# Ledger of designs, part 38: designed miniproteins, single chains

Each design is a single chain, and the fold is of that chain. pLDDT is the mean over its residues in the fold that is shown.

## One batch from the design tools (miniprotein)

Design m1307
Fold by ESMFold2-Fast:
Structure m1307 (fold): chain A 60 residues (1-60)
Amino acid sequence: SLAAEHEAKAAAEYGKAVQAAREDHLRKPPATVVDQESLERAAEHARKGNAHLREAVAAE
């Protein structure tokens, strides 16, 4: 169903945000843990996930 596809996209966006944050943390030295850009990217992925969830609800 369309709702399932939108929900899958939301899950993928959230998963990518988490994975990117973890990968970024492991690559950077302890002096550079998290920067504003990383936080903004995570927030953008969360917004896209929320939008997909809204479309999933509308489709059902």
Scores: mean pLDDT 66

Design m1308
Fold by ESMFold2-Fast:
Structure m1308 (fold): chain A 101 residues (1-101)
Amino acid sequence: GSREKMVEAVDLFLESVVEWMRELKMPEEVIKSVEEKFNEVKEMIRNGESVDKVIAKLEEVFRDIQRKIDEVLKDEPELAMLGLTILELGLGELKDKLNEI
């Protein structure tokens, strides 16, 4: 159904985020905290929450990821900016996909 497609879209985005974070050698505790937040988003979808609420939660999670990236990559601002740009594009694609379902 549409809810399963929404969960799949979130999982694909999460896999990309986790792969990128691992390539940047981010702490495993940070990666796990991000995975837990995306699991909350998937649970909201499974529980029948509105697309607007799901998108709002994704934006909240994105802001938390941005904060963590800025903290970990504080001495590498260009790399932080590149990573955040890639994540922002991915979030935009995810939002569009969720609105189409």
Scores: mean pLDDT 82

Design m1309
Fold by ESMFold2-Fast:
Structure m1309 (fold): chain A 105 residues (1-105)
Amino acid sequence: KVDELIKAKKYDEAEKVLNEIIETGDAAQRALAYLQLAYIYLMKGDFEKAIKSLEEALKLVPDVPAEDVTTLYNAALSLYHFAEALGFTEIAELAKKIADELRKK
């Protein structure tokens, strides 16, 4: 599971699995993968890749089915609070925008 790899700080292995999900998954799976990639890039200090991943997640929000909204909303909110606590304002604002758009569904 990707979340177990992230918890173990096996970021390179997690990134490989997430990229496979982005190629093969549905809209909800791909959106969650982009949120998790943004977290990994933030932990690695690659802020440009973190921002790009969040932009890709935001583009997928319209295609996320209602049953997957809660999982993605919680993931986006967690990333928002984490980025805000670290002072990464642009990443925090994008994560919040994703959460807000999901909440409208």
Scores: mean pLDDT 86

Design m1310
Fold by ESMFold2-Fast:
Structure m1310 (fold): chain A 61 residues (1-61)
Amino acid sequence: SPLEAEKAAVAADIADHRANARRLVEKTISDPEQKAAALARVDETAARILAGENARLESRH
């Protein structure tokens, strides 16, 4: 369906941004505890954005 296609495209875009952000953290932060916290925040933010975008797309159907 068009909705499922849009959800898939949004999920892929968010996954790409998450991967890039995680790579930046790995390159920038050397402290293990700070790195773990930053990676957790990246993953949490990506999940929150995905949930919001899915809700928005579902409301358009």
Scores: mean pLDDT 88

Design m1311
Fold by ESMFold2-Fast:
Structure m1311 (fold): chain A 66 residues (1-66)
Amino acid sequence: MEEIEEFAKKNGLEEVYKLAREAGLSDEEIRAILTAAYNEGLTLEQAKAMIKAVKNGRALVAELRA
């Protein structure tokens, strides 16, 4: 919650945080994306691709579990 938002603000990732939250990702998913963006130095476009991949990954996880 507040820790994730403050991390995003401190590291210039506020837009990534906002997009992930508006996309309906969980706090855990948002934290993972922000951490990856920070560690890998991702661009905004790369971070957007990760948000999309997390949403698509839910469908893949469902397929693999079936």
Scores: mean pLDDT 72

Design m1312
Fold by ESMFold2-Fast:
Structure m1312 (fold): chain A 88 residues (1-88)
Amino acid sequence: GSEYIKIAEEIIEALENGENGSGDELREKVDKIVEAAKKGDESAQEAVGLLAKYIADLQEYNEKEREAMAKAVLETFGNEKAAEIVLK
């Protein structure tokens, strides 16, 4: 369903507003989306792409978190360019 896109939007809003900003809770939400995307959920795959691009644009994000996301995106889409979006 579209629930994963809504979770992705919630994560982005939390990051922009500095609310709900425990890194552990955000990582759990990201992991849930990535796991669903790996299982072939189309909405989750779209959500992963949106999050990966947003995270890549955040200079304040920990590089290890971006690398973990890039690996998950690469495994989900099998595409080196998807990883580049996260690591940019």
Scores: mean pLDDT 66

Design m1313
Fold by ESMFold2-Fast:
Structure m1313 (fold): chain A 63 residues (1-63)
Amino acid sequence: MTAEEARKLGEELAEKARAGEISGLEAAQQNGKLSREAYAQGNIEAAEEAEKGGVLAAILGGG
């Protein structure tokens, strides 16, 4: 996973949370999983983008 791919996926999850398709917590959990996978692969930038997406999704989804 690249940082760009992580950013796009994070944006998609945030949009789904904003639209009420998933909860902000669910979107944050998915981003957390992506961040852990990226760290395990040594993709630090991708992991950081996934973490940012998780925080944004939690805020926009209302928890």
Scores: mean pLDDT 76

Design m1314
Fold by ESMFold2-Fast:
Structure m1314 (fold): chain A 71 residues (1-71)
Amino acid sequence: MSAKKKEEEEKRKRFEQALKLADQAHELLRAGAPQSQLDALAEQIRELLKDFKEEEVEEMLEERAEELAAQ
């Protein structure tokens, strides 16, 4: 049954999208963008991660950090 793999793929895609928006927000913050624009990006990130448990987000962040540290 493919439902679990599809859910994992969808979660991974949402996580990647959230990271992309976080990078975008970081760049806008450095450029002195208005708070309203940063708030809009933060809301989009929260929407993408709404179905994630706190533990799942932490696990993914740790895995990503380890991957980057290894390279």
Scores: mean pLDDT 73

Design m1315
Fold by ESMFold2-Fast:
Structure m1315 (fold): chain A 82 residues (1-82)
Amino acid sequence: SKVLEAAEAALRTAQEHGRTLAIEVAAAMLQIALAINKLTGEVDPELLLKAVERLLEAAREEGNPVVAEAAEEARRTIREAL
């Protein structure tokens, strides 16, 4: 998935900058992208929602609106699939 590839690139960029919160946010984004890619009924929606909530919280603390908006869209998609 292109979304998964973008999430992996974001994680690598965050790791290069050595910023702990940015790394956590990118890692959570990668987990969400991976989970969305596996929405064939094999992924627990509750686990997916927890990952999205963590990403949203971290993005808000970091002050990253792009990641926050992505997390909100992911949460909406998951709720619609439920």
Scores: mean pLDDT 62

Design m1316
Fold by ESMFold2-Fast:
Order: sequence, then C-alpha cells, then structure tokens
Structure m1316 (fold): chain A 85 residues (1-85)
Amino acid sequence: LSEETLRRGVAAGLRAGSEAAKKEGLDDLSKQLQDLADQLEAGKISWEQAAAQAQKILDEASKKLSDEQVKKIVGAVQDAFRAAV
C-alpha cells in the first residue's frame, strides 16, 4: 500500500466514525474525529499519528458508551478504511 492510500483510508475511516458518532448523538466525539481527519488531510499529521490519536479518543469514549455504540462507531471506521484501501 502507498503512503497516499493509507492516508486516504485513515481519513475515510475518521469521517465515517464521525458520522456514526453524530447519528448516536455523540457530537463531541464526532467533532474530535472530524478535526483529526481535517488535520490529516491538511498534512499537519501523519496517518500513523492520526490512527494513534483516533485510538486514544475512541478508548476514552468507550468508557462512557454502550458496547453497541462502540461497535457501530468502530465498525464504521473499519468498513470505510477497508473500502478506501
């Protein structure tokens, strides 16, 4: 996989996760994931940094969310990443 393909995949995953979080009424989480995707697309962070920060954000959010909500958001991230790469 190229660097560009991985960057695109991570950005797609973050965007999908943001939309899934918004549908669950998790506006703060949605904004955090969207801001991270914006930083990645602007070249301010690497795809590795974006993925690591997303994992930390999702780990913190999972402490306050139901298993079903976590599954929906993480699933959306993973599905969008796979579709983009």
Scores: mean pLDDT 84

Design m1317
Fold by ESMFold2-Fast:
Structure m1317 (fold): chain A 74 residues (1-74)
Amino acid sequence: SKEEELARALTVVLTQYKLGDLTREQAIEAVENVLKAFGVPEEKARELAQWAVDRVDSGADPKEVAREIAREAL
């Protein structure tokens, strides 16, 4: 499904961020761009990207956050 595809793409980005491969700014931009590619409006994509990165910073599992974002976005 489109939701499962989005969740997989977001999991990759958020996992890279958790491992220190992306800065906070790069992770937010990457998540926002993935969401926009899936048709999410810019303002909502920006809000969800910020929220996703904040959740991972707080110790949340990237895969769980990605699933929550995909459900909320679509």
Scores: mean pLDDT 89

Design m1318
Fold by ESMFold2-Fast:
Structure m1318 (fold): chain A 66 residues (1-66)
Amino acid sequence: TTRVEALVAFLRRNADPATLSPESLATLMRTMRIDVAADGAELRRLLLAAGVPEAVVEAAIQMLLE
């Protein structure tokens, strides 16, 4: 299981992905030590498949990249 897969599993159990804020997603990604620069494509694919809005995914990624 990758860190990205663990993040998606956590979100499915503890949050409604459709109502997730960019700030909450960025905080979770930071806490789980997701490498956004290396895993950006897998992050987008799995989070979108989980029902997280594209705008939320992109905003959270930008918050971590600065």
Scores: mean pLDDT 80

Design m1319
Fold by ESMFold2-Fast:
Structure m1319 (fold): chain A 114 residues (1-114)
Amino acid sequence: EEAEKYYNLGEKYYKEGVKAFLEGKYEKAVELYEKAIEYYEKALKIKEDKKIYEKLAEAHIYRASALLYLGEYEKALEDLKKALEAYEKAGSSKEKIEEIKEEIKRLEEEIEKL
């Protein structure tokens, strides 16, 4: 299957996920971001693309945010770590990489308090 077809499906679900998130529908947002992630990963298996890795990272970040609203701290931490991996593969800026590393550190510290 065409990488572009999977990328477009990922974009569609990502956009729907962001809309659900902004409407406070966090469980629905998680489901939609999961679909976006699946399709971005399918596109990347066909053709590696730094822009798609960047989108994959963004989908993981938004899913982590939705999971935090649901109190799913460990799952949110795993998504932030996957976002870091995706940003590194994308060759993203040092600023973006350090920002995600700081978010991971803060969330690990919050989990320690539980």
Scores: mean pLDDT 89

Design m1320
Fold by ESMFold2-Fast:
Structure m1320 (fold): chain A 81 residues (1-81)
Amino acid sequence: SPPRPTGAQLAAAGGILEIGGEDDLRVAQLYAASFGLPPATTLEEARRIIERYREDVEEERRRREEAARQLLAEGKYVEVL
């Protein structure tokens, strides 16, 4: 089994999907590359790669959104120290 993806890899993958679409083979190839996987050769393979990591990517996105919301709620320390 491959090692668990890092938060940085999950964030990069999420960003790739935000600027492209899930039905774009090139987007899916970049998504796979963020995890060190070989590029998908078909749209079906591409969709399997996206689906495999979908939950982990969404969880990392929510974690980062919650951290940003926490900083905003504190109102005085929105800068990265």
Scores: mean pLDDT 70

Design m1321
Fold by ESMFold2-Fast:
Structure m1321 (fold): chain A 67 residues (1-67)
Amino acid sequence: SVEEAREELLKDPTNARAVHRLMREATPEQLLELYEELRAKGLLDKDPVLDRMFRVAFRAAGVEIPE
């Protein structure tokens, strides 16, 4: 579920499966909210791979990443 995938990312920012699941099941709004939460908590600083995965997923979903 989207909830499980969010929790997995919060526990392990390197979890590619969780990102993939979010792209498939989450709305663009939910993805943006999660990305903002991760950025605000400094979790993106812990693993640059996470940011790259979100960028790929946002592009596939037609979503712009907040600057």
Scores: mean pLDDT 73

Design m1322
Fold by ESMFold2-Fast:
Structure m1322 (fold): chain A 89 residues (1-89)
Amino acid sequence: ENTIVSYDESIKNLEKALTLSDEELEKRAKDIVFLFGKLPITEEQYQKLLDYIKEKYGDSPKAQELIDLLKRAYEIEKKFYEEYQKLVS
């Protein structure tokens, strides 16, 4: 079950990562260092966090920055992890 507290911690992690470029996110993913832990952001986590950010921050510039980072991290981590799984399966 989802708790507001766990989403707030995820948002704090996103805020800390706002300075990361796509290149830095790709480099981290290659080292199996993902934004929220040992596994990449799941589609369910992505959708839930997207909804939570919109609910909490609305259409603010902060919401847009967090959404943009979340989307970038999700795409990069998912692509890398899919390729990684094919190599070690």
Scores: mean pLDDT 73

Design m1323
Fold by ESMFold2-Fast:
Structure m1323 (fold): chain A 92 residues (1-92)
Amino acid sequence: GAPAPLLSPVERKILDFLAKNPDKWFTPEEIAKELGLSRPTVRAAIDRLVERGLVEKRVDENGKTLYRLKDPVAAMMQVLAEEVEAWVRERL
């Protein structure tokens, strides 16, 4: 079968942001504000990261949905792999 698709640019930006703050929980609105993206764009991308097992999701006592990096090591390795691939493509 075909390999799983690589991270989209939005997914990679979200993953990088969360990897810099691995101990913090964020709302989609906070992520959207930090990255200069729309809330629906961030929500769609971060839900895909949750499905990939890279991000964890919870609901707080006020009913707000919060997201945090589930596996910082795996997330950082995935970002690094994509950066290396981009570097190779620019030179070959």
Scores: mean pLDDT 75

Design m1324
Fold by ESMFold2-Fast:
Structure m1324 (fold): chain A 107 residues (1-107)
Amino acid sequence: EEARRRFEEAKRTLLESDSVEDQLKAIDELVRIAREHPELRDEVVKTLLEIAKDPSRPTIVRNEAVVAAKLLSDEPEVKKALREIAFEDPDETVRNTALAALYGKPL
């Protein structure tokens, strides 16, 4: 199935690429896949939250993963992850983005 193949490819790029540009493009593609294929939305959100919670990842990549996860889901699991990021992420910008995602308007 083409949608599953696109998801696996974007997920692999996000997890394995050394390129920040490619990781950001992979996040954008995952958002498109989740919007076009709602059946993959939960898997996409889970992948984005794994990246957002990984402090070894570049700050900009974690930040965009937070934005993307909130855009796709308001489920309790996402809100819990956003609270954890807001209090635990080493970067102030990422913490502030997670707070805005929790208490601000939908992204």
Scores: mean pLDDT 86

Design m1325
Fold by ESMFold2-Fast:
Structure m1325 (fold): chain A 92 residues (1-92)
Amino acid sequence: MTREDLRKGIEETYEILGNEVIKRIQEILLDIIERKKIEDADEILEYVEIMFQLLTSPLEEALKLIDELLKKGKITEEEAEELRKLLEELEK
């Protein structure tokens, strides 16, 4: 999977859902991939799967996933806090 393919998939998801908060969550995950310079397709797919799980899971499960990602060092505390705020906004 290329970065462009990943971006197109995110844009298609945004069009279906039509939500600015969802778009922001997707942008944060893309920024993580870019910052870590992830070129391995399997690692990119893992972050894409995380995005879909965060968007489709109940809030409690999504928040637990964020905690697990933070413990594994896959995201920073600042990114975890931003994602929690965005997920809480989606639940309202």
Scores: mean pLDDT 72

Design m1326
Fold by ESMFold2-Fast:
Structure m1326 (fold): chain A 96 residues (1-96)
Amino acid sequence: MSPLQQQAAWLQQQLQQFQGLYQQLSENWEAFAADPELAPSASGNYYAAKGAIQAVELIKQDLAEGRAVAEEAAAAVPGARDTILALFENAAAVTA
């Protein structure tokens, strides 16, 4: 595969992982919202994660048009992943 096709495949894998984590976050959202100490941080991180998923989808469209924005996508996607994981750890603490 070309380098751009390899990067597109990687972005697709990352998007699937983010969608899975986002689904779990959405299912536990009520627990985050109920805790006044977690709600401000969780709210910000939730919208950041949602934005990252949308950004990855836009970058996949740009790759289809022959534009190489995959390097910028790679920088954004890992950060959002770490943010989503932190939110799930907080949800587990609230629901325990």
Scores: mean pLDDT 52

Design m1327
Fold by ESMFold2-Fast:
Structure m1327 (fold): chain A 72 residues (1-72)
Amino acid sequence: HMEDIEKAKKRLEELFQKYKDSGLKNLEEFIDFLVEQILKAREEAEKDPENYEKVKKRIDEIMKDLSLVLKE
């Protein structure tokens, strides 16, 4: 649906803007950043399993939004 794509796009733009100051200049660097975040959460999973589940869910939702936007 067009509405779902627009919603996903806005969500991604807000997230990208938030991390722009971190030196993320393009989509590839943004994806690498997301991968880093899940890997760090995975390393800390034994100490904070709830945080790992939250990070995993958030990244999964972001990746779904990216997939939806990149299709069209």
Scores: mean pLDDT 69

Design m1328
Fold by ESMFold2-Fast:
Structure m1328 (fold): chain A 68 residues (1-68)
Amino acid sequence: MRERIEEQTRRMVDNAARDLGLSDEQREELLRKSGGDPRLLVAEIAKYNNETFGVGEEKLIEPTAPEP
């Protein structure tokens, strides 16, 4: 079912957000780039992780600014 795929994709994004400290904008970007496809999402998460690994984790983390 479509809901099942969407929930799976959301779980993957949530896990990546916790590991990488992703902002709301970055989570939405990952979803847009993946088109809701978990396979494409895995590739996007790997890309973000590779960028973070290359420059230092603590410094690459963006500040989180939640909206109302």
Scores: mean pLDDT 65

Design m1329
Fold by ESMFold2-Fast:
Structure m1329 (fold): chain A 110 residues (1-110)
Amino acid sequence: MSKKAEEALKELKEILKKEKDKLAKKAIETAIEVVEKTEIDEAVEAALVVAKGVSKEKDKELIEKALTVLELLLLYPENKELVEKAKKAGELALEGKIEEALELFEEALK
């Protein structure tokens, strides 16, 4: 595992321990699987940012869309367009821009 993946995995496990929402926990667990499965640093970064966005934001629809995108990222970590859209959407969620994050997650779903 790369140093970047090890650092992301440590941060994700800390977020998971503090999370009480069942759906958000599932999204964070899926992000952990992305980090454990892939050697692609960009996909690792996208999964981490999406999980942070989900943990900060409590919007159920945002969490559901983020989970679907993380599941897709687990299957296609080499898909550059998916990775870039997932990362951007996660960053928007971290800023509290729920509507913009939702739209970009929907675009990431093809």
Scores: mean pLDDT 82

Design m1330
Fold by ESMFold2-Fast:
Structure m1330 (fold): chain A 97 residues (1-97)
Amino acid sequence: SVAELFLQAAKLMINNQPITIEQTDEQIQAILDIVEDIVREAEARMAAAPSLEEQLAIEEEALRRILEALGADEETRAAAEALIAKKRELLAKYKAE
């Protein structure tokens, strides 16, 4: 869901970088509009995706785009890539059984 992807991005940022919100309400709304567009596109693409692997790839790209829109630093982005790699490893393990 929209909320789940946003909360995942927010959690990664909170755990990996100091967060200070200095943006105006208008700037915050513009960022939220970008995030909503990313998630709507991802949900539509996932609904059309025939496999779990393709759905995960769409979710991964959406998370990367959300973090970019939120201005996540290199450490937060590295943590996101580590999480993505772990999810892919778990999927490969379950497919082997």
Scores: mean pLDDT 77

Design m1331
Fold by ESMFold2-Fast:
Structure m1331 (fold): chain A 55 residues (1-55)
Amino acid sequence: MATLYKLDESHYKLEGDTDLTLTLPSGKKITIKSGETFVLHEGSVISGDYTLVDV
């Protein structure tokens, strides 16, 4: 199981041993790897096994 840290309204960091999939509004899918920080754009969807934590 991964932990997804919400850093602010649009920035997130993934930690753990599980990858997540980010689906953009365009339908493009991106794999988020452990240790990565990424921007969650409006209309994007995160899928995978994770726990959300607000910082």
Scores: mean pLDDT 80

Design m1332
Fold by ESMFold2-Fast:
Structure m1332 (fold): chain A 92 residues (1-92)
Amino acid sequence: APERADVRRRREEVRRFLEERIREAEELEKKYGKETESTKKLKEFAEEAIELLDKIEAGELNIGNEPYLRLVEEIRRKSEELLEKARKELEE
């Protein structure tokens, strides 16, 4: 089965998603002229998640498909939660 190609595509999509979340946090900081706890946490979390995905791609971490999908879902949820919290902090 073409198992590796599908998993690689999903990794690229999640990486792009995280890079976009970092950009959104930076744009919010620029728009409001300040950094919040949640924008800091979002950028840190996204950078750490990208590093984790890079280690998985390099074969430094052995992870099965089901645990990988759960990890991806958790990363997406936490990133969206932090971004929403950042917006609320900036809106006062």
Scores: mean pLDDT 77

Design m1333
Fold by ESMFold2-Fast:
Structure m1333 (fold): chain A 91 residues (1-91)
Amino acid sequence: MYDKILEIVRKKMGEKLKEGIVLDRDELNLLIVEAAVEEGFIPKELYESLDEKLRIALGEILRGEINEQKLGDKASEEHKKAEELLKKLKE
C-alpha cells in the first residue's frame, strides 16, 4: 500500500528535481496526498472536498505512517539530493 504511494512520490520528486524545483515540507505533503489519490487510497471526491490546509495536514499524517514503514532516512536523502541539484542549477 504505502510502497506504491512512495514510488509515485519519488517519481514526482524526480520530475521536479529535473526541472530544478525543490519541494518544501507543505509541497511534499501535498504531493503525498496527490500520490494517495492516484493510487485510489483517497477517493477523488474526498480530496476535492478538502481545503489546502486539510490536504497538507492529511499529507503530514500519511508521511508519518509511511515513515514508520519506508520513508525515514530515505525522504531525508531525497530532500538533500534535491538541494544539491538546485545548487548546481543556480551556478
Scores: mean pLDDT 69

Design m1334
Fold by ESMFold2-Fast:
Structure m1334 (fold): chain A 104 residues (1-104)
Amino acid sequence: SISQLVGKAISIVGVFEETKLRIRKAKTPEEILEAVKRAIEEILELVKDFPKEYQEKVRSVLDQLLREIKKAVEEGASKEEIIELIDKGQKELNKIFIEYMKSV
């Protein structure tokens, strides 16, 4: 249902917004990575009923995002730079959702 897909898209926006807030409040690199890993788990749970093709596309984007954030954290990037990576990941996920909506 398009209505259910829209609801899941809104939930994912909420996960990203909460994750950005957690990153801004983080006191350690470990807390930043924990916030991102939690977001990934929540998003994967939200898309678990999607067709396998779209689940794999979502997982690929999230795996790449985690790798980029881990590298940025190791290189001493600012919270603002890490949040820009989060925003980029959200835009890539939004493209996948639009593709899925067009396929139904």
Scores: mean pLDDT 88

Design m1335
Fold by ESMFold2-Fast:
Structure m1335 (fold): chain A 103 residues (1-103)
Amino acid sequence: SAERDAAIEKYVREFAEKFGIPEELVPLLVDEARYVDDKKLEKANFGFEIPESLSDEERARLIAFAVVLRYATGLRIPDLFGKLLPVEEIKWKKIVPKVLRLS
């Protein structure tokens, strides 16, 4: 939806800025995030089911974080969670509450 696409773009830009990702890569990250759904996040084997109680905005925020973190790992920027890991090694049960609190 247009609302979901707008939320994804907003959060991709916010996380890209926080992680120091070059501005020229931001449109690519926005496009990739718009093609990610809950099944793709679950299939990445994070060992955590995305709660059905999450709002569309909270889901967009988690998707944006996952996409940005994958690129941030390659760029070797500081990790807000103490260590940069490949997306498939992220323990979403520990990270979901922290990502939802990031503003």
Scores: mean pLDDT 63

Design m1336
Fold by ESMFold2-Fast:
Structure m1336 (fold): chain A 101 residues (1-101)
Amino acid sequence: DEELERLIDKFAEYLEVELSEEERELVLRLVKDPNDEEVAEKIRELPLERQQLLTMIAIGVVLALLKGMEAALEGLELMKQRLAGKISSQEFNDGLEALVA
């Protein structure tokens, strides 16, 4: 879907990262089928930083589809701040719960 690919590109831009063609394909497949064992195995082969990044983008795309762009960007910001150590685990959990309400 062109829309899914556009969302992936937009979130990669928001996170200020460049995805390879292979990474972009893995995120697209993960969004379409979260239980795809082959995709999960390929992501596990990547460095931890790249695994976390692809997972954040996939979650952002799903949130955008279910709750809209504003919620997706808030979710990405929470994940970004938590990974940077700027917020506590409690603040992160509280923020996510508010986001999905």
Scores: mean pLDDT 80

Design m1337
Fold by ESMFold2-Fast:
Structure m1337 (fold): chain A 60 residues (1-60)
Amino acid sequence: MSDDDRQRRRDIIRDRIRRRGDTQALNYYNQSVIYLDNNDYDTARNYYTQMAQIVQQQRQ
């Protein structure tokens, strides 16, 4: 998968989180981006998963 595609998709997710006003989900997303940029994929994936679960639950 291309890095540019993943980055663009994450930007869309960030916008959706901001529209919901969920501070915790936004924090997890920001943490996942920081760790991903530092090549800590395990930690980044963990934060991203937590963010996604919060966002999904709010939409359902």
Scores: mean pLDDT 74

Design m1338
Fold by ESMFold2-Fast:
Structure m1338 (fold): chain A 99 residues (1-99)
Amino acid sequence: MREFVEELKALPVEEQIKLAWLYVEEKTDEGVFKAAVVIAVLLARGEITPETFFIITYGGALGLPVSVRVTQILEGKIPGVLTPEERARALANLRAAGA
């Protein structure tokens, strides 16, 4: 997990968005979880786009919404993805984007 998160942080935003779509399109619980990790990293960076919201919405079609996993990461229920400071930033950025 930590290695995956560090690799994600090194990627350009465009590549992170592409990777999130790839994971959601796997249509598996693991893919949904990995997509949620990418979205949480993007939220912490303030890189909130319509595509980020569409990935969350599309994940819902799989029967396990990506939004549930994102919420668990932001609430600190899934350790090793974001630091407490990054979680606070992600929540502030999400609120500022009108979610």
Scores: mean pLDDT 72

Design m1339
Fold by ESMFold2-Fast:
Structure m1339 (fold): chain A 83 residues (1-83)
Amino acid sequence: EKKKEAIENLKKALDYLKQAKSETDPQKRQELINKALDYISKAGELTDDEDVIVLLSLAMIAAVTGNYDAAIKAVEEAIKKLE
């Protein structure tokens, strides 16, 4: 169940990152990024997979530095590792 919950949280994070990439309002974009980071953090607490934890750390760094494509890719790879 923890693995399934981690995947669900990451899918929500992915949706928010994709929305942030398309958002033109900086304040709304930051709100979307904050939601994505919250879901990534929750997924990290649900997994002991070191490869996934590294990918989630990279996704968080990429998201806060405005590298949304890199953040999206890292979350997608983390989901594949958990599946």
Scores: mean pLDDT 87

Design m1340
Fold by ESMFold2-Fast:
Structure m1340 (fold): chain A 112 residues (1-112)
Amino acid sequence: SLEEKIEELSKKFVKALEEKDIESAVKYLKELYSLLVDNDELTEKVLSLIKYIPEKFDKYHPLVLTAGIIVYVAKKNNFKIEKDLLREIAKALEIPEEYHDDFIEMVEESLK
């Protein structure tokens, strides 16, 4: 099922982060993203977890959805993600450097 695939990918993402395997983490994150963008209900569920969005981004911006997926997975797996890992994820995703702090803040504020 879709739910089982999301759970499997979420566990793989967390394990990759625990092992500091950023390449695998980003691979699983991209797979999670592709599953969510075609499912309005899952997209809205993930976006509902975001507590802060910088004014320069609309709610449906790819960076907001990506931050939401990370928040969803972290909460579901009771996983504490460190700021340095978020910065490495942002770099591996080729997010422009000027948005790295905004991306990190969206995840950190939403996990409070």
Scores: mean pLDDT 88

